# Designed miniproteins, single chains, continued (4): the designs that were tried, part 15

Each design is a single chain, and the fold is of that chain. pLDDT is the mean over its residues in the fold that is shown.

## One batch from the design tools (miniprotein)

Design m12489
Fold by ESMFold2-Fast:
Structure m12489 (fold): chain A 81 residues (1-81)
Amino acid sequence: DKLAEEIYNKLLELQKNKGSIQDLLDYLKSLGLKYKPGKNSGEIIIYRGDKSTGEILISDLIEGSDEEKKEIAKKIAELLK
């Protein structure tokens, strides 16, 4: 999936460049996605219309494994389909 790969590469870029959470949120807004705080501190929900990722740990986006980032990127890409 090209879109999931593009999102995954952006997550890697942000981690490599020590990007802020605001840089990630700005990227999500550029894709036409909305976001809101999750139930717990450090959690985020990404959504579009009636679709959402559910709660995602921000630490998984920054410090997560390649597989965790790929899985999150797939969830985000599904919102845009």
Scores: mean pLDDT 78

Design m12490
Fold by ESMFold2-Fast:
Structure m12490 (fold): chain A 72 residues (1-72)
Amino acid sequence: MEAGRKAGREAAERNEPGYAVSDDGLGASAWVFANGDGGGTGARPNQESASDYGKGPEGVIRAAERAGEAAA
């Protein structure tokens, strides 16, 4: 979850590490939404967080940041 917080924020700030999420401003959304959309990858690290806090890119970033803080 903490990684999700960082990933979501970096997507908004336009990438910091070399993560897949650091490609676009919606990198975190694409990574989380792509998996949460319906692609079962075996595990769902941050898929539900996006849909629980919102449906748009803002929701993903807020969910990721909030989840990361809660996990800390």
Scores: mean pLDDT 40

Design m12491
Fold by ESMFold2-Fast:
Structure m12491 (fold): chain A 60 residues (1-60)
Amino acid sequence: SAAEAYLEGLQALNDGDLDAAVRAFRRALELDPNFASARFNLGRVLAGATTTVAVDPSGV
């Protein structure tokens, strides 16, 4: 269910696994597109992952 996928996302965040968290929150939104908490947390994780993984701070 969407709630199960959302809980998996929260558990992944607690474990520091951002990739697993993103996938779990996306799964929750596929099951329930109106899941506001999943959308909020997905956006937060993607913003964090982008600034940490996609942007190399040694390049500035």
Scores: mean pLDDT 72

Design m12492
Fold by ESMFold2-Fast:
Structure m12492 (fold): chain A 82 residues (1-82)
Amino acid sequence: GALVDALIEDLKTILKTETDADCKSCLEGIIGTLESNKDALDVDDLKKMVSDLKEKIAEETNEGCKTCLKKVLKSVEKVLSS
């Protein structure tokens, strides 16, 4: 849907300027999952993603991946508030 497409485009923009390899890997994985499921994902799935990302950020020990997960969280929250 339009919200998932907007999220994917925002994340791809972040990926283009990212230099940290761990952050890139984490971000590419998330983008791939969203692209594979974009027609099946609804608003409730995106709300669940916010909760899942907050938990994942709290448990993440890799600083590069953690930084990118925080950027993903901001993007998801932004599209949900639109």
Scores: mean pLDDT 83

Design m12493
Fold by ESMFold2-Fast:
Structure m12493 (fold): chain A 105 residues (1-105)
Amino acid sequence: SAAERIGALLGLPAVATDGDVGAAARAAPPGVVVVAESEDVLLVGFRTADADAAAVARAVAEVAGLPEEAVLGISADTGETARGAAAIAELARTSDVVIAGAARP
């Protein structure tokens, strides 16, 4: 599953959700990342204190089979967006919870 692949790439426990990824990440135990997968989208929600945001963005890119610049980060706190691993890392400095997402081909 995408959750297993994300967890393996990050060295963190990953859990799947069918609900709101940002809300699930906020409610998750420390160090746990939350993965939502559909035919169209891969989303990973995480606490910025628990996971390196650039590493999460790269893991999303790898699992989706897309370049890093195709990954969109969204602050669950502010709704601000950033594209690409470096920009998502900057977004994470001012956010408690970030969602990194990619559209599936």
Scores: mean pLDDT 86

Design m12494
Fold by ESMFold2-Fast:
Structure m12494 (fold): chain A 83 residues (1-83)
Amino acid sequence: SHKEHEVLSEFARKAAELLREAGLTDDIPDFLTKVMSHLMNGEFEKAKEIVEEFAKKYNLPELGRKLLELVDETARKLDEINK
């Protein structure tokens, strides 16, 4: 739906911004491709696992926390519009 597309686009924009601020601009396409595929399929726990592995790989726990909050926000919005 249009609302689902808007929610996912907002996630992608915000996540890309967080990664750019952390100096991980080159990692944005791969990160978004992996996380977005799981969000689109309602696989929110899998999306969180990817975020946690990414944050651990780069030793960026604060980035990981912000990205996990963003996944949870996105999951809530997607669940709301699919009710």
Scores: mean pLDDT 87

Design m12495
Fold by ESMFold2-Fast:
Structure m12495 (fold): chain A 89 residues (1-89)
Amino acid sequence: SAEAERLYEELKRLAEETVREGLRAAENPRALGAGVGAVLRAIGELTEVELLIKRGAPEDEIIRTAERAIRELRELLRDTRRYYERYAA
């Protein structure tokens, strides 16, 4: 429970950061698709974990899903920042 809660809080912070950077990237027409994609992916990953928690899924499933989501959003955040740097000068 404590580990699942810790991972969920980490995922929430990472999703918020990914949304912020995605919206920033979307300000540039050349990075619009990448920015919007990052926002939608962050919302989707967070929502998947939240739905597992709400339906009372096994803790192991919540932990595995959150760890995967965190890994994927870290990669996406790095990629989104590279797009912003490339196309926003």
Scores: mean pLDDT 84

Design m12496
Fold by ESMFold2-Fast:
Structure m12496 (fold): chain A 94 residues (1-94)
Amino acid sequence: AAEAALKAAREKVAEETLKLLEEAAKKAKEEDRPLILEAGKRIAEAILEGLEKAKEEAKKAVEEIKKKASGDTAAAFSEAVNAGLNALAEAEKK
């Protein structure tokens, strides 16, 4: 029961985080969109594995976006990622 509830909570956080990242991609420059979507998919997969793995993938993804994309894109991506990590942390407390 507890493990099933945690898995469901992580899946919901992954879906919501991916949705936020897709919205960030739509507002980004067309050239930056594939990079955001690929990084977003990796973060969503890491969320399913748990908070520590999600934090590691998020740090790598944010650094990559900062190097390759515009500052505005990097800021929007970081906000979406932080929202997802905060939601995951709260879900894992229950």
Scores: mean pLDDT 81

Design m12497
Fold by ESMFold2-Fast:
Structure m12497 (fold): chain A 81 residues (1-81)
Amino acid sequence: SERDELLKRLSELHARAFELHRRALADPSVPQELVDEIAALAHEVSAVARDLEEGRISVAEARRRLDELEKRLEELEQRVA
């Protein structure tokens, strides 16, 4: 289903954000504010997944938030790398 595919994509995005967070923590040149921003993004991804699982948001709303979160993560990945 579309919902299941979005939950899978959110899970993958969460794993990607956690990997970026680990890399940022290992790099002393990465400012703490950036580390915190990555952690906050990971929490937002989890919240969207929870809201979708609990039926608090629509599939369309979850897709909009996922697209925004994916773009924000790409920008953060460029700042860390």
Scores: mean pLDDT 89

Design m12498
Fold by ESMFold2-Fast:
Structure m12498 (fold): chain A 92 residues (1-92)
Amino acid sequence: MKEIPEIPEASDLEQALALMVRGILIAEGHEIVDVEVLRDTPEVAAFVARTGRPGGLRIEADPEKDETHVDLVLSDRVVLRITVRPAVPSLE
């Protein structure tokens, strides 16, 4: 019923990384709620300051929404954010 969110317009490398991370999360049984590329925003600056380097991965649970945010630092100014929730496993 719900379509998997489209990966936002990005460079070929950013698209490849987004597709890979999304594919892994789907394979692990997670429902993809949203895919967002954050560029030059206060959230990116705060995240980079907190991780101290590009290439960092951060996973943060939002218990109020039963969602998990997966943030991947693609550069000092670009973060990929994927929001997931547990998918109901289809018991065979």
Scores: mean pLDDT 63

Design m12499
Fold by ESMFold2-Fast:
Structure m12499 (fold): chain A 80 residues (1-80)
Amino acid sequence: GPLEEVRRLLERAKELLRQGKYREAAETVLEALRILLRVASPEDIPRVIGRILRVIGLMLEGKYREAAELGIEAVEELLK
């Protein structure tokens, strides 16, 4: 289901981050956040959107490592 896909993407993003593949890690995390947005309860939508916008903002600044790190933390928090 969607949560299993999110967990798979989270583990892939962590692996990419360990390999120094920061852009791919950030893109993978953004994909996980987009899935979470589709399955979020109405109450959680603003929080998920806020995390997506912050990750995109860092990526637009070329800060892919920071985007990946923030996004991994956000996905882990949203899965709790």
Scores: mean pLDDT 88

Design m12500
Fold by ESMFold2-Fast:
Structure m12500 (fold): chain A 66 residues (1-66)
Amino acid sequence: SLTFADPVIEKLRPVAVSYLESAKDRESISKGEAVNDLIEYLQEKGVSPDTAKAAVNALAKEVGLM
């Protein structure tokens, strides 16, 4: 399993995983849109852009969205 040093990402991991898993079955949003939405959400929570992008892409692979 993936572990992140950023405590905000670890705290939000269950919500992020649930969102990405739900995106696999959604017709209203593409995989890229789901990933970008979550990256923006983490940035709003104070995560740096590069860290948010790396974390979301890693989680997307973990849940099988990518």
Scores: mean pLDDT 75

Design m12501
Fold by ESMFold2-Fast:
Structure m12501 (fold): chain A 87 residues (1-87)
Amino acid sequence: DKAEEIVRKAVELGLLPDDPELQERIIEELRKILDTATPLEVLAVVLGIDPRVIPEDEEEAIEVISSITGKSKEKIRELLRFIQSLL
């Protein structure tokens, strides 16, 4: 299940807490969008961000996500590459 793999990777990278209830909610949300969403939209949803506020440019999107979440740009980029490899 791609949604479960993405959420597991986000937890491993420290981008999501090890909270099963939160993880289940994100997995269900991802399952609704995975067929039509871009990798950046999937990344935003995983991290609890409205995809509409994310820039279309990949590096600008990573900067914005890092600013909003306080998370590492390198870890966000690693998760994005993982999502791209699955889609």
Scores: mean pLDDT 85

Design m12502
Fold by ESMFold2-Fast:
Structure m12502 (fold): chain A 80 residues (1-80)
Amino acid sequence: MESPLEQLMRQIGDIVTALLQGRLSVEEAKAQLLKLVDEYEKITGDKEAAKEFKEKIKKAKTAEEVLEVAMEMMNYIQSV
């Protein structure tokens, strides 16, 4: 079975795929990513990274900007 962090990574990937396929709006993708940041904070206790990612997600205005933040989150989780 996947670890909690591996499950988070898969869920971020699902959002990325759905956004790229036009199955999610920018606002829907942002809302789902914010929930995943909350889950990340619960799993890791990393409040500083969680705060930074929430601020980046809230500031994102385009699908491309949302994708950039999602990719940064996935890269950060894999680097820990």
Scores: mean pLDDT 83

Design m12503
Fold by ESMFold2-Fast:
Parts: sequence; structure tokens; C-alpha cells
Structure m12503 (fold): chain A 61 residues (1-61)
Amino acid sequence: MSREERIEAAVKEAGEMLLSESMPKGEIVRRLKEKYGLSRKEASRAVNEAREILESLGLHV
């Protein structure tokens, strides 16, 4: 899996975690770093991107 593919997968999983759990952003970032080998900055961006996508769909997270 390329770095780009890992970031896309991280965005999708961040969205799932935001929808299913009242999980703090820091915990989501930590899990994405561990699972996908992303930096904190990349994992944080993935969470932010997932939130923006969900908000564009009218979902509150």
C-alpha cells in the first residue's frame, strides 16, 4: 500500500471512529499513527478531512 493509499484508508477509518464512538481526536490520531504508520500531522489531517466530509453530508461528529 502506498503512502497515499494509507492516508485515504486512514480518512475512511477516522470517519468510522467519529461516527461510532465519542472518541477524543487525540485517541483517533494515535490509533491511525499505529495502524497506518502516519505522522501525527498526517493522522490529524486525516481526522480533520473525515470530519469535513461527514459535515458536508449533514452529520454531526
Scores: mean pLDDT 78

Design m12504
Fold by ESMFold2-Fast:
Structure m12504 (fold): chain A 82 residues (1-82)
Amino acid sequence: KEEALRRARELARRAAEAAREGAELLKEGKVIEGIGLILRAIGDTNEAGLLGVKAGNLEPGREAGEAVTEATGIKVEPLGLG
């Protein structure tokens, strides 16, 4: 399922970027904007995890979850992992 894997990787990349931008905005005092991006990053991480599981590859979800956790300090585990 190459298309599901491709989408999972794309979502994982977007999640990592959104988490880093959100964390930076929080440090700048833009709390609402920062939280919004972090919530988007968590959502994208969960979707990447589910699509990755469907494709038989757990890496995109794990990479996204770790990137969000590293950027925000909040432990995020993608949905679809047992």
Scores: mean pLDDT 76

Design m12505
Fold by ESMFold2-Fast:
Structure m12505 (fold): chain A 97 residues (1-97)
Amino acid sequence: MTEEEKREAILERLVEEIKEARRNNDRDTLRVYELLARMAREKVAAEEMARALAEFAREVTGDPNVEPNPDPATLASLAEFAELVLEALERVEKEEA
């Protein structure tokens, strides 16, 4: 399986998850996906994405000790995931338009 095939499989799953979140009125899932998509669109640095997600997690869980993971591999994975979420959201909008 190529990297492109793996990426497409992840995108298809994200599209399904977004559609399910919309159907179930899962506002927290939609909020985090919209945040990730916005940050990817604006080309926000991965370190700032991690901080924003940690802040969101503190708000949702009430745990003040949630900290962003500064590991470079984790930051790279986060940036890649944010780009996939952006593409998935755009795909859902195109399919439902």
Scores: mean pLDDT 78

Design m12506
Fold by ESMFold2-Fast:
Structure m12506 (fold): chain A 68 residues (1-68)
Amino acid sequence: GSMEEREEIAREVRRLLLEQGWSEEEAEGIAKAILDYLSVEEGREVLELVKRGASGDEVERAILRKIL
């Protein structure tokens, strides 16, 4: 379902952020924001940004734009 898809996206984003050198706290914060505030499609957009090596500021701004 939608929740299981968001959990998978959040897990993959967290994994990639940790591999890219983000702190555990930062990676967990992003993953939690995806689970709590973003739709499946919005979470996939964030995942694609992370896969492309977007900066922390760019990833955070993308999430805030979807929440605000």
Scores: mean pLDDT 82

Design m12507
Fold by ESMFold2-Fast:
Structure m12507 (fold): chain A 91 residues (1-91)
Amino acid sequence: MAEVEEALRRFREQLEEFLKWLEEEAEKLPEEKKEELLKIRREIEEIARELEEELAKAKSREEAEAILRRYGAELQKLAEEAYKIIEEHKK
């Protein structure tokens, strides 16, 4: 559905901005924490790709919404872990 594609585009734009911010924050961290944060960033990218693949297979708006909800929760969890790493470093 075109509406799902528009929602996906907005989600992708937000995600790209977040991933860029994570790269910038990682450069400010000690090597060990930088590697940990970049690992989470890569995991977010992989989950986002799975989301796009599953959405391409969705046959209804209801199915697409369920997929977005499930993967959105996983992405939020990873974002929370990333924020925690950054926050623990920032005094």
Scores: mean pLDDT 79

Design m12508
Fold by ESMFold2-Fast:
Structure m12508 (fold): chain A 87 residues (1-87)
Amino acid sequence: SAEEEARILAGIEEVDALVEEYYAKFLASTDPAEQRALLRQIATLRGLLAWELRELERNNAPEHVIARVREARDRAAAVYAEAKKRL
């Protein structure tokens, strides 16, 4: 439904913003313990996006919704990889 689609897209936008927020905090941090904690938060969000992508694909969600979630997942994965290289 249009309501479910809007809810999913809003949720993905919120997760995308959280990934950016955690990465900004990671880059600003000089504490390795805080950096590791933020990396775990990013990993959790990456996992959530990967799970949501699989669910949407299984349920034949509209292609533009699947594409938006895939974009967010790929960005979270790239952010995680870059953050991990800096540790």
Scores: mean pLDDT 90

Design m12509
Fold by ESMFold2-Fast:
Formats: sequence, structure tokens, C-alpha cells
Structure m12509 (fold): chain A 96 residues (1-96)
Amino acid sequence: MAEELRTGTEALLFQSGGIAQRISTDPSLAPQAEALYAELKARADALLEEGRALAAQDPEAGTRAYQEALDYVRAGTAQLESLADQADQQRLEELQ
């Protein structure tokens, strides 16, 4: 379970990075997407490190840290997807 939460968090962070890179083509939204991704990565990395440190001595605390990281990255990924949709809409308006 704990390893699945850790792996899931790392996979979502990778996906979030890809979404932020896609938004980077929109100069109005790129700074917001970059800031959101940087904050997501910093917080998730800290929680993953906490989970690893705790896992050997307090598996419950380690699992909670991994779960918090996963939940945080899920929320941030959804926000990045919303920004990507906005960037796509702006691009369509420029092409009309």
C-alpha cells in the first residue's frame, strides 16, 4: 500500500510536469502554471522524503505522509489541467 501511494505520487508529478510544459506555450498562463508546478513538486518531494524517513519506524505515519502527497498532487494536477484547457481555448480564439 505505502509503495503504491509513493509510486502513484511520483507518476502524477511526472504527468503534472508534462501539463505545465504544455501550458508554457501560452505567455498569459505559463507563469501561473510554472509557479503551481514548482509548489506542487516542492511540497510533494518534502512529503515523500518525510514518508521515507518514517516508513521504517512508524509505518502508519509514513503511509499518511505518502497519502497526503498523493492527495496534494491530485488536486494540483486537476488545477493544471484546468489551466491547460484555458490555454487551448485562448489558442483557438487566436486562430479564429
Scores: mean pLDDT 81

Design m12510
Fold by ESMFold2-Fast:
Structure m12510 (fold): chain A 60 residues (1-60)
Amino acid sequence: SDELEKLKEQVKEFLKKQGITYKSPLEDIRAASKELAEKLGIAEGVARQLVGTVLQEEAE
């Protein structure tokens, strides 16, 4: 749980630097997810899930 919270904070900080929010176009969200995957050294699908989770929590 603590490791997931730290990872989510890194994702939030990255998205803020990119200017990405839950209101951003899907193309921009996908591009940011790909860049995040490269920076963290994780699979693009995993990065996409993390970004989706963070943006969904922002929308609530």
Scores: mean pLDDT 82

Design m12511
Fold by ESMFold2-Fast:
Structure m12511 (fold): chain A 86 residues (1-86)
Amino acid sequence: SIQEEIDRLIELAKELKKQGNYQEAAVYLMNAASLVLLPTPKREELTRLQVQILKGIDVDENLRKARELVANYNPKLVKAIDELLA
């Protein structure tokens, strides 16, 4: 299922954070976010944020923006982003 894939990507991001690989952890959480069923304008904005994070640009700010886009759609992913930013 889509939720099982989101859960898998969250666990991979947690492992990457434990290894000190913050940039790759952020990328994996954005991959999880891309699987969330969002309205078209939110999905387009999420894609722009994902491109910036892949380039290593303003990673924390762009993760916070992505968190707000998914806030009412996937609470488990919101928690994972909050834990990465902590």
Scores: mean pLDDT 89

Design m12512
Fold by ESMFold2-Fast:
Structure m12512 (fold): chain A 66 residues (1-66)
Amino acid sequence: SYEELARRLRLLLMQNDREGARELLMEELGLSPEKAEEALERLTQLIQDNGTVAELAEELRRFHEG
């Protein structure tokens, strides 16, 4: 689910494992390297703004489906 993926990504990014987060996005959502990098920038900003797991999951859905 996007929510479970969001929890995993949040944990990786909070641990500064940016490369692991990027690989996870490419593997789980099939994103191109460029789109995965865009997603990482957006997710990092949401985490800095105290975004919820639900908000992160919605952003992941948008990147996967749009």
Scores: mean pLDDT 85

Design m12513
Fold by ESMFold2-Fast:
Structure m12513 (fold): chain A 80 residues (1-80)
Amino acid sequence: MKSITELVKELLKALGEGKFDEAIRLAEEIYNRVKSKPNPSEKEKKAALITAQMVLDYAKEKGLPEEVIERLEKIIEELK
């Protein structure tokens, strides 16, 4: 079972390699891990929010489908 820290590292690597579909999947996985924890730390919530924001910014820059942008925006709103 991967830690949130490991998922964050994999997400950053995926973004650097242009593996955008993998980066989106990892952002959703990080969000789900934070949501499923009974006591998520503020650090873990912030890491999830920052990584989702990075993926959203990249999605907007690359002109990805509106459905992808809306999904990432929903994750960010739920982590606030």
Scores: mean pLDDT 80

Design m12514
Fold by ESMFold2-Fast:
Structure m12514 (fold): chain A 64 residues (1-64)
Amino acid sequence: SAEEKKKIQELTEEVRRKLEEAYKEGQKVAETEGNDKGGQVITEKNRKIAEEAMEKIRELGEES
C-alpha cells in the first residue's frame, strides 16, 4: 500500500541517520581505544542496524 511505502521510506531515512551516528561513535572509540576497537564498534552497530531494519520490514508485511 501507499502507507506501507511511506513507512519503508521513513525507515530508510532512519537507517541512514543511525549508520552516520554509528560511524561517529566508532571514530570517538578509535580516538580513545584505537582503530581496531573503533572498527569493531562500527561493524557491530551496522550489523544491529541492518537486523533491526530487516525485522521492521518483516513486521510491516505482517501487520497490514
Scores: mean pLDDT 80

Design m12515
Fold by ESMFold2-Fast:
Structure m12515 (fold): chain A 81 residues (1-81)
Amino acid sequence: MPQRTIEARNRLSKELDGYTADVVAGTYVDLVEAGKEEEAEKLAKEGIDYYHKLLDEGVSLGEANSRTGSFVSKKLREILS
């Protein structure tokens, strides 16, 4: 499990800044630990896509980080409910 967590974090850091990559990686690990690996991969992709969409719309880096964190946290709660 520690190795998988490191690999997920490193993979996400290629697509997201360090702070947002850490938040999305945490959400990914929470879903994997809940036995929802397929949902974890889907949510990571959705988080990356959402982050890039915000940047394309001219949202600031700080605001994009904040909104992406809120987005993945909301999705995590919906999947675990």
Scores: mean pLDDT 79

Design m12516
Fold by ESMFold2-Fast:
Structure m12516 (fold): chain A 64 residues (1-64)
Amino acid sequence: MGREIAKAMVDALIARAKTLPDPEKRQELIARAEEVKQRLDEGKPLSEVFEEIARIAEELQRAE
């Protein structure tokens, strides 16, 4: 359950990052979200995954 929610959240962050007007910020945040997705696939602890998701979401809010 938690991993499915985390994957959905990461996919939503990637979709949001793709809409950013700044190409540098767009590429940076997409790369970070893809890294989180990879860590999730590698079986990293959900607490670490959700912490990084929160950081990316905050950075996206500041970049928009």
Scores: mean pLDDT 81

Design m12517
Fold by ESMFold2-Fast:
Order: structure tokens, then sequence, then C-alpha cells
Structure m12517 (fold): chain A 88 residues (1-88)
């Protein structure tokens, strides 16, 4: 599943962030991961399956970004808003 692969890669990025505290690199890698997931979802031929996958992706990304705002207050909120806009 595209969403399951996204969850696994996201978990790896979060563990890396906890160790490095490199929020700028994390945001770059998260943005690339989201773009990859969106492209794969857009390739799904069934419109209903595409919308379901996109809604699940939006939920995961938004939950992650809210967690970032709470735990890394130094994060660039404008970059967060731009990423949210990409998945709306």
Amino acid sequence: SIIEEFREELEKLLEKLKKTKDIEEFMKELTALVRKAVARIEAIPDPAEREEALEELRKLVIETLEWLKENFPEVDKEKIDELIKQIE
C-alpha cells in the first residue's frame, strides 16, 4: 500500500529527526516524501481509491506537522503552511 510505505518512511524520518534535531533537513525530506506519495496516488486508476488514499495522506501529514509545531517551535511555520497547501 502507498500509505503503508509512506508511514514506514515517515517513521524513519521522525527517528532521524529525534537524533539529529536537523529540522531543515527533515522538512526537505518530508516534502520530497509527500511529493512522491502524491504522484503515486495520482497514478491510481480508481477515483474512489485515489480520494481515500489522498485523505489518509492528508491526515498523516497534518498530524505530523502539528506534532512538529508543538515539539520544534523553531520550525519554519511558512514552510509548514506551504506543505499543507500542496495536499489540500
Scores: mean pLDDT 84

Design m12518
Fold by ESMFold2-Fast:
Formats: C-alpha cells, sequence, structure tokens
Structure m12518 (fold): chain A 62 residues (1-62)
C-alpha cells in the first residue's frame, strides 16, 4: 500500500513520514522530465530508495 511504502522510505532515509509524503505528492504532481529530475534529486540528495519512491508515486497517481 502507499502508506507501507511511505513508512519504508521514511525508515530507510531517516526522514519523517510527513516529509516523505510531501516529497511523493510533489513528485506525483509533476510530469515527464520534471518528474524524472525530481526523482533523481530525491534519491541522490534525499537518500530515498528509487524503486520504492517510484512505486509510491505510481500508487498516488491512481
Amino acid sequence: SLEELIEELAKQSGLSKETVRAAVETIASLSGRARETMIALAVKDGGLDEELLRKAVELLRK
């Protein structure tokens, strides 16, 4: 579920669940190249797992 992915992302990154949720919601609001750029930054600078982040974004867009 989306909540389970947010919890796992928060646990792995050390960020709060609220911060992770805000990041996922922001990325999900973007499209195309802007979304890919923000995912790359969240992974590299934010310490979020790319596979779990992409799954969370896709679930939110349903």
Scores: mean pLDDT 82

Design m12519
Fold by ESMFold2-Fast:
Structure m12519 (fold): chain A 83 residues (1-83)
Amino acid sequence: MLKEEILKLAREKLAAEGRDTITPQEAIDVALEAGEKVGEPELGFLIASEIIRLMVRKGRDTITLEELEEAVDRALERYEKNK
């Protein structure tokens, strides 16, 4: 599932770097990579867009795993409503 792959890749990146938060670029890269990996590149792009919106709203240069999960959930909700 796309959400699980995104969170897995984000957790692996945080563990490798010894950090608790990811940058917007890292979050975008993870969303796009996961989207390609599961065959949903358009959905990966929508998730990346929600990550950008979340960062603007929060006024911070980093996001937590909880905030990343929120952005993923918002993108998935929008995708479902447009079907």
Scores: mean pLDDT 79

Design m12520
Fold by ESMFold2-Fast:
Structure m12520 (fold): chain A 77 residues (1-77)
Amino acid sequence: SLREEVLRLFDEYVALLLKKFEAEAAKRGVPQEEIDAFYEQLEREKAEVRALLEGSASDEELEEIRAELERVLAKAA
């Protein structure tokens, strides 16, 4: 439950970053190949973070991460 909530908030945060990146990249005329490379790198980093959260993070660490993600997302809204 806590881990599922943290993973959901993390996915929301990543989606927000992607949306902002795509908008800025479009305005600056960034080549599609560079955008694709960014997506590949982000997917690798997401997989690593998910593995850490699913396998290694304690409940205390998950609560701290949830609180931080909620603060960041609230500020972005």
Scores: mean pLDDT 79

Design m12521
Fold by ESMFold2-Fast:
Structure m12521 (fold): chain A 62 residues (1-62)
Amino acid sequence: MRRIRAEVETPDGESFKGEAVERDGEIEAEGTGGKGITDEEASRLMEKVLRSAEIGREAARE
């Protein structure tokens, strides 16, 4: 199981935070949006963050 937690703030003062978990090839993402970002958008962004981090980690491993 792999887990990522992140908190992000944009230059416009928008923010979100959340968690994404990978288990047995399945990704579950849960995000909480702040101003200008919905919870659904935050969840989507968390999934992308986890995917990007996994790609970077595997590249660094090799």
Scores: mean pLDDT 69

Design m12522
Fold by ESMFold2-Fast:
Structure m12522 (fold): chain A 96 residues (1-96)
Amino acid sequence: MSPGELEVEITLAMIHMILAVAKTTAPSILAKLTPEQQEEVEELLKRMEELAREADEIVEKMRAGEISPEEALKKLEELLKEMLRIAKEIDKIAAS
């Protein structure tokens, strides 16, 4: 196993787990929100799905040998950071 490959796979799993938790929690959050807040949360969930898709594409490029594990990890860490930022924004909307 090349150095960094395990951290890449763990980071990808974390991104997918955040998305899965957000999607399974979303119906309970949405049921308590105004129509305008529901639209904002749906847009944020769509952005999370787009970020998870980008993460899959990055890891596929690494597995194909097109990018290094180190480059893949750096890109995935930025996506993970954005996923967590979106999750906090959803929580903020739900608290309003």
Scores: mean pLDDT 86

Design m12523
Fold by ESMFold2-Fast:
Structure m12523 (fold): chain A 93 residues (1-93)
Amino acid sequence: PIHVVTITIIAEREYAEEIAEALKKAAEEAGLEAEVEIEELPDGYARVTVTITASPEISGETLQEALKKMAEVLGQYAEHIKSVEIKGEVVDP
């Protein structure tokens, strides 16, 4: 089974790119594939979407450790984040 995790963040526009890069780096350091999209929103906000794919050989423990590191990044930018949504899905190959 392949694990796909989507993290959607609404953040202040000036911090969106920095948050996106920090999250991508955290996922990549854990050996996961990460894609990042940034969409500008009204009122000086941006939507940051991070899609993480863990192949079948990656353990659930590794995925949990990566998510913990990404949660730490989100904590560092908490003052600049309006909302966070995390969705997990398991897909058969």
Scores: mean pLDDT 81

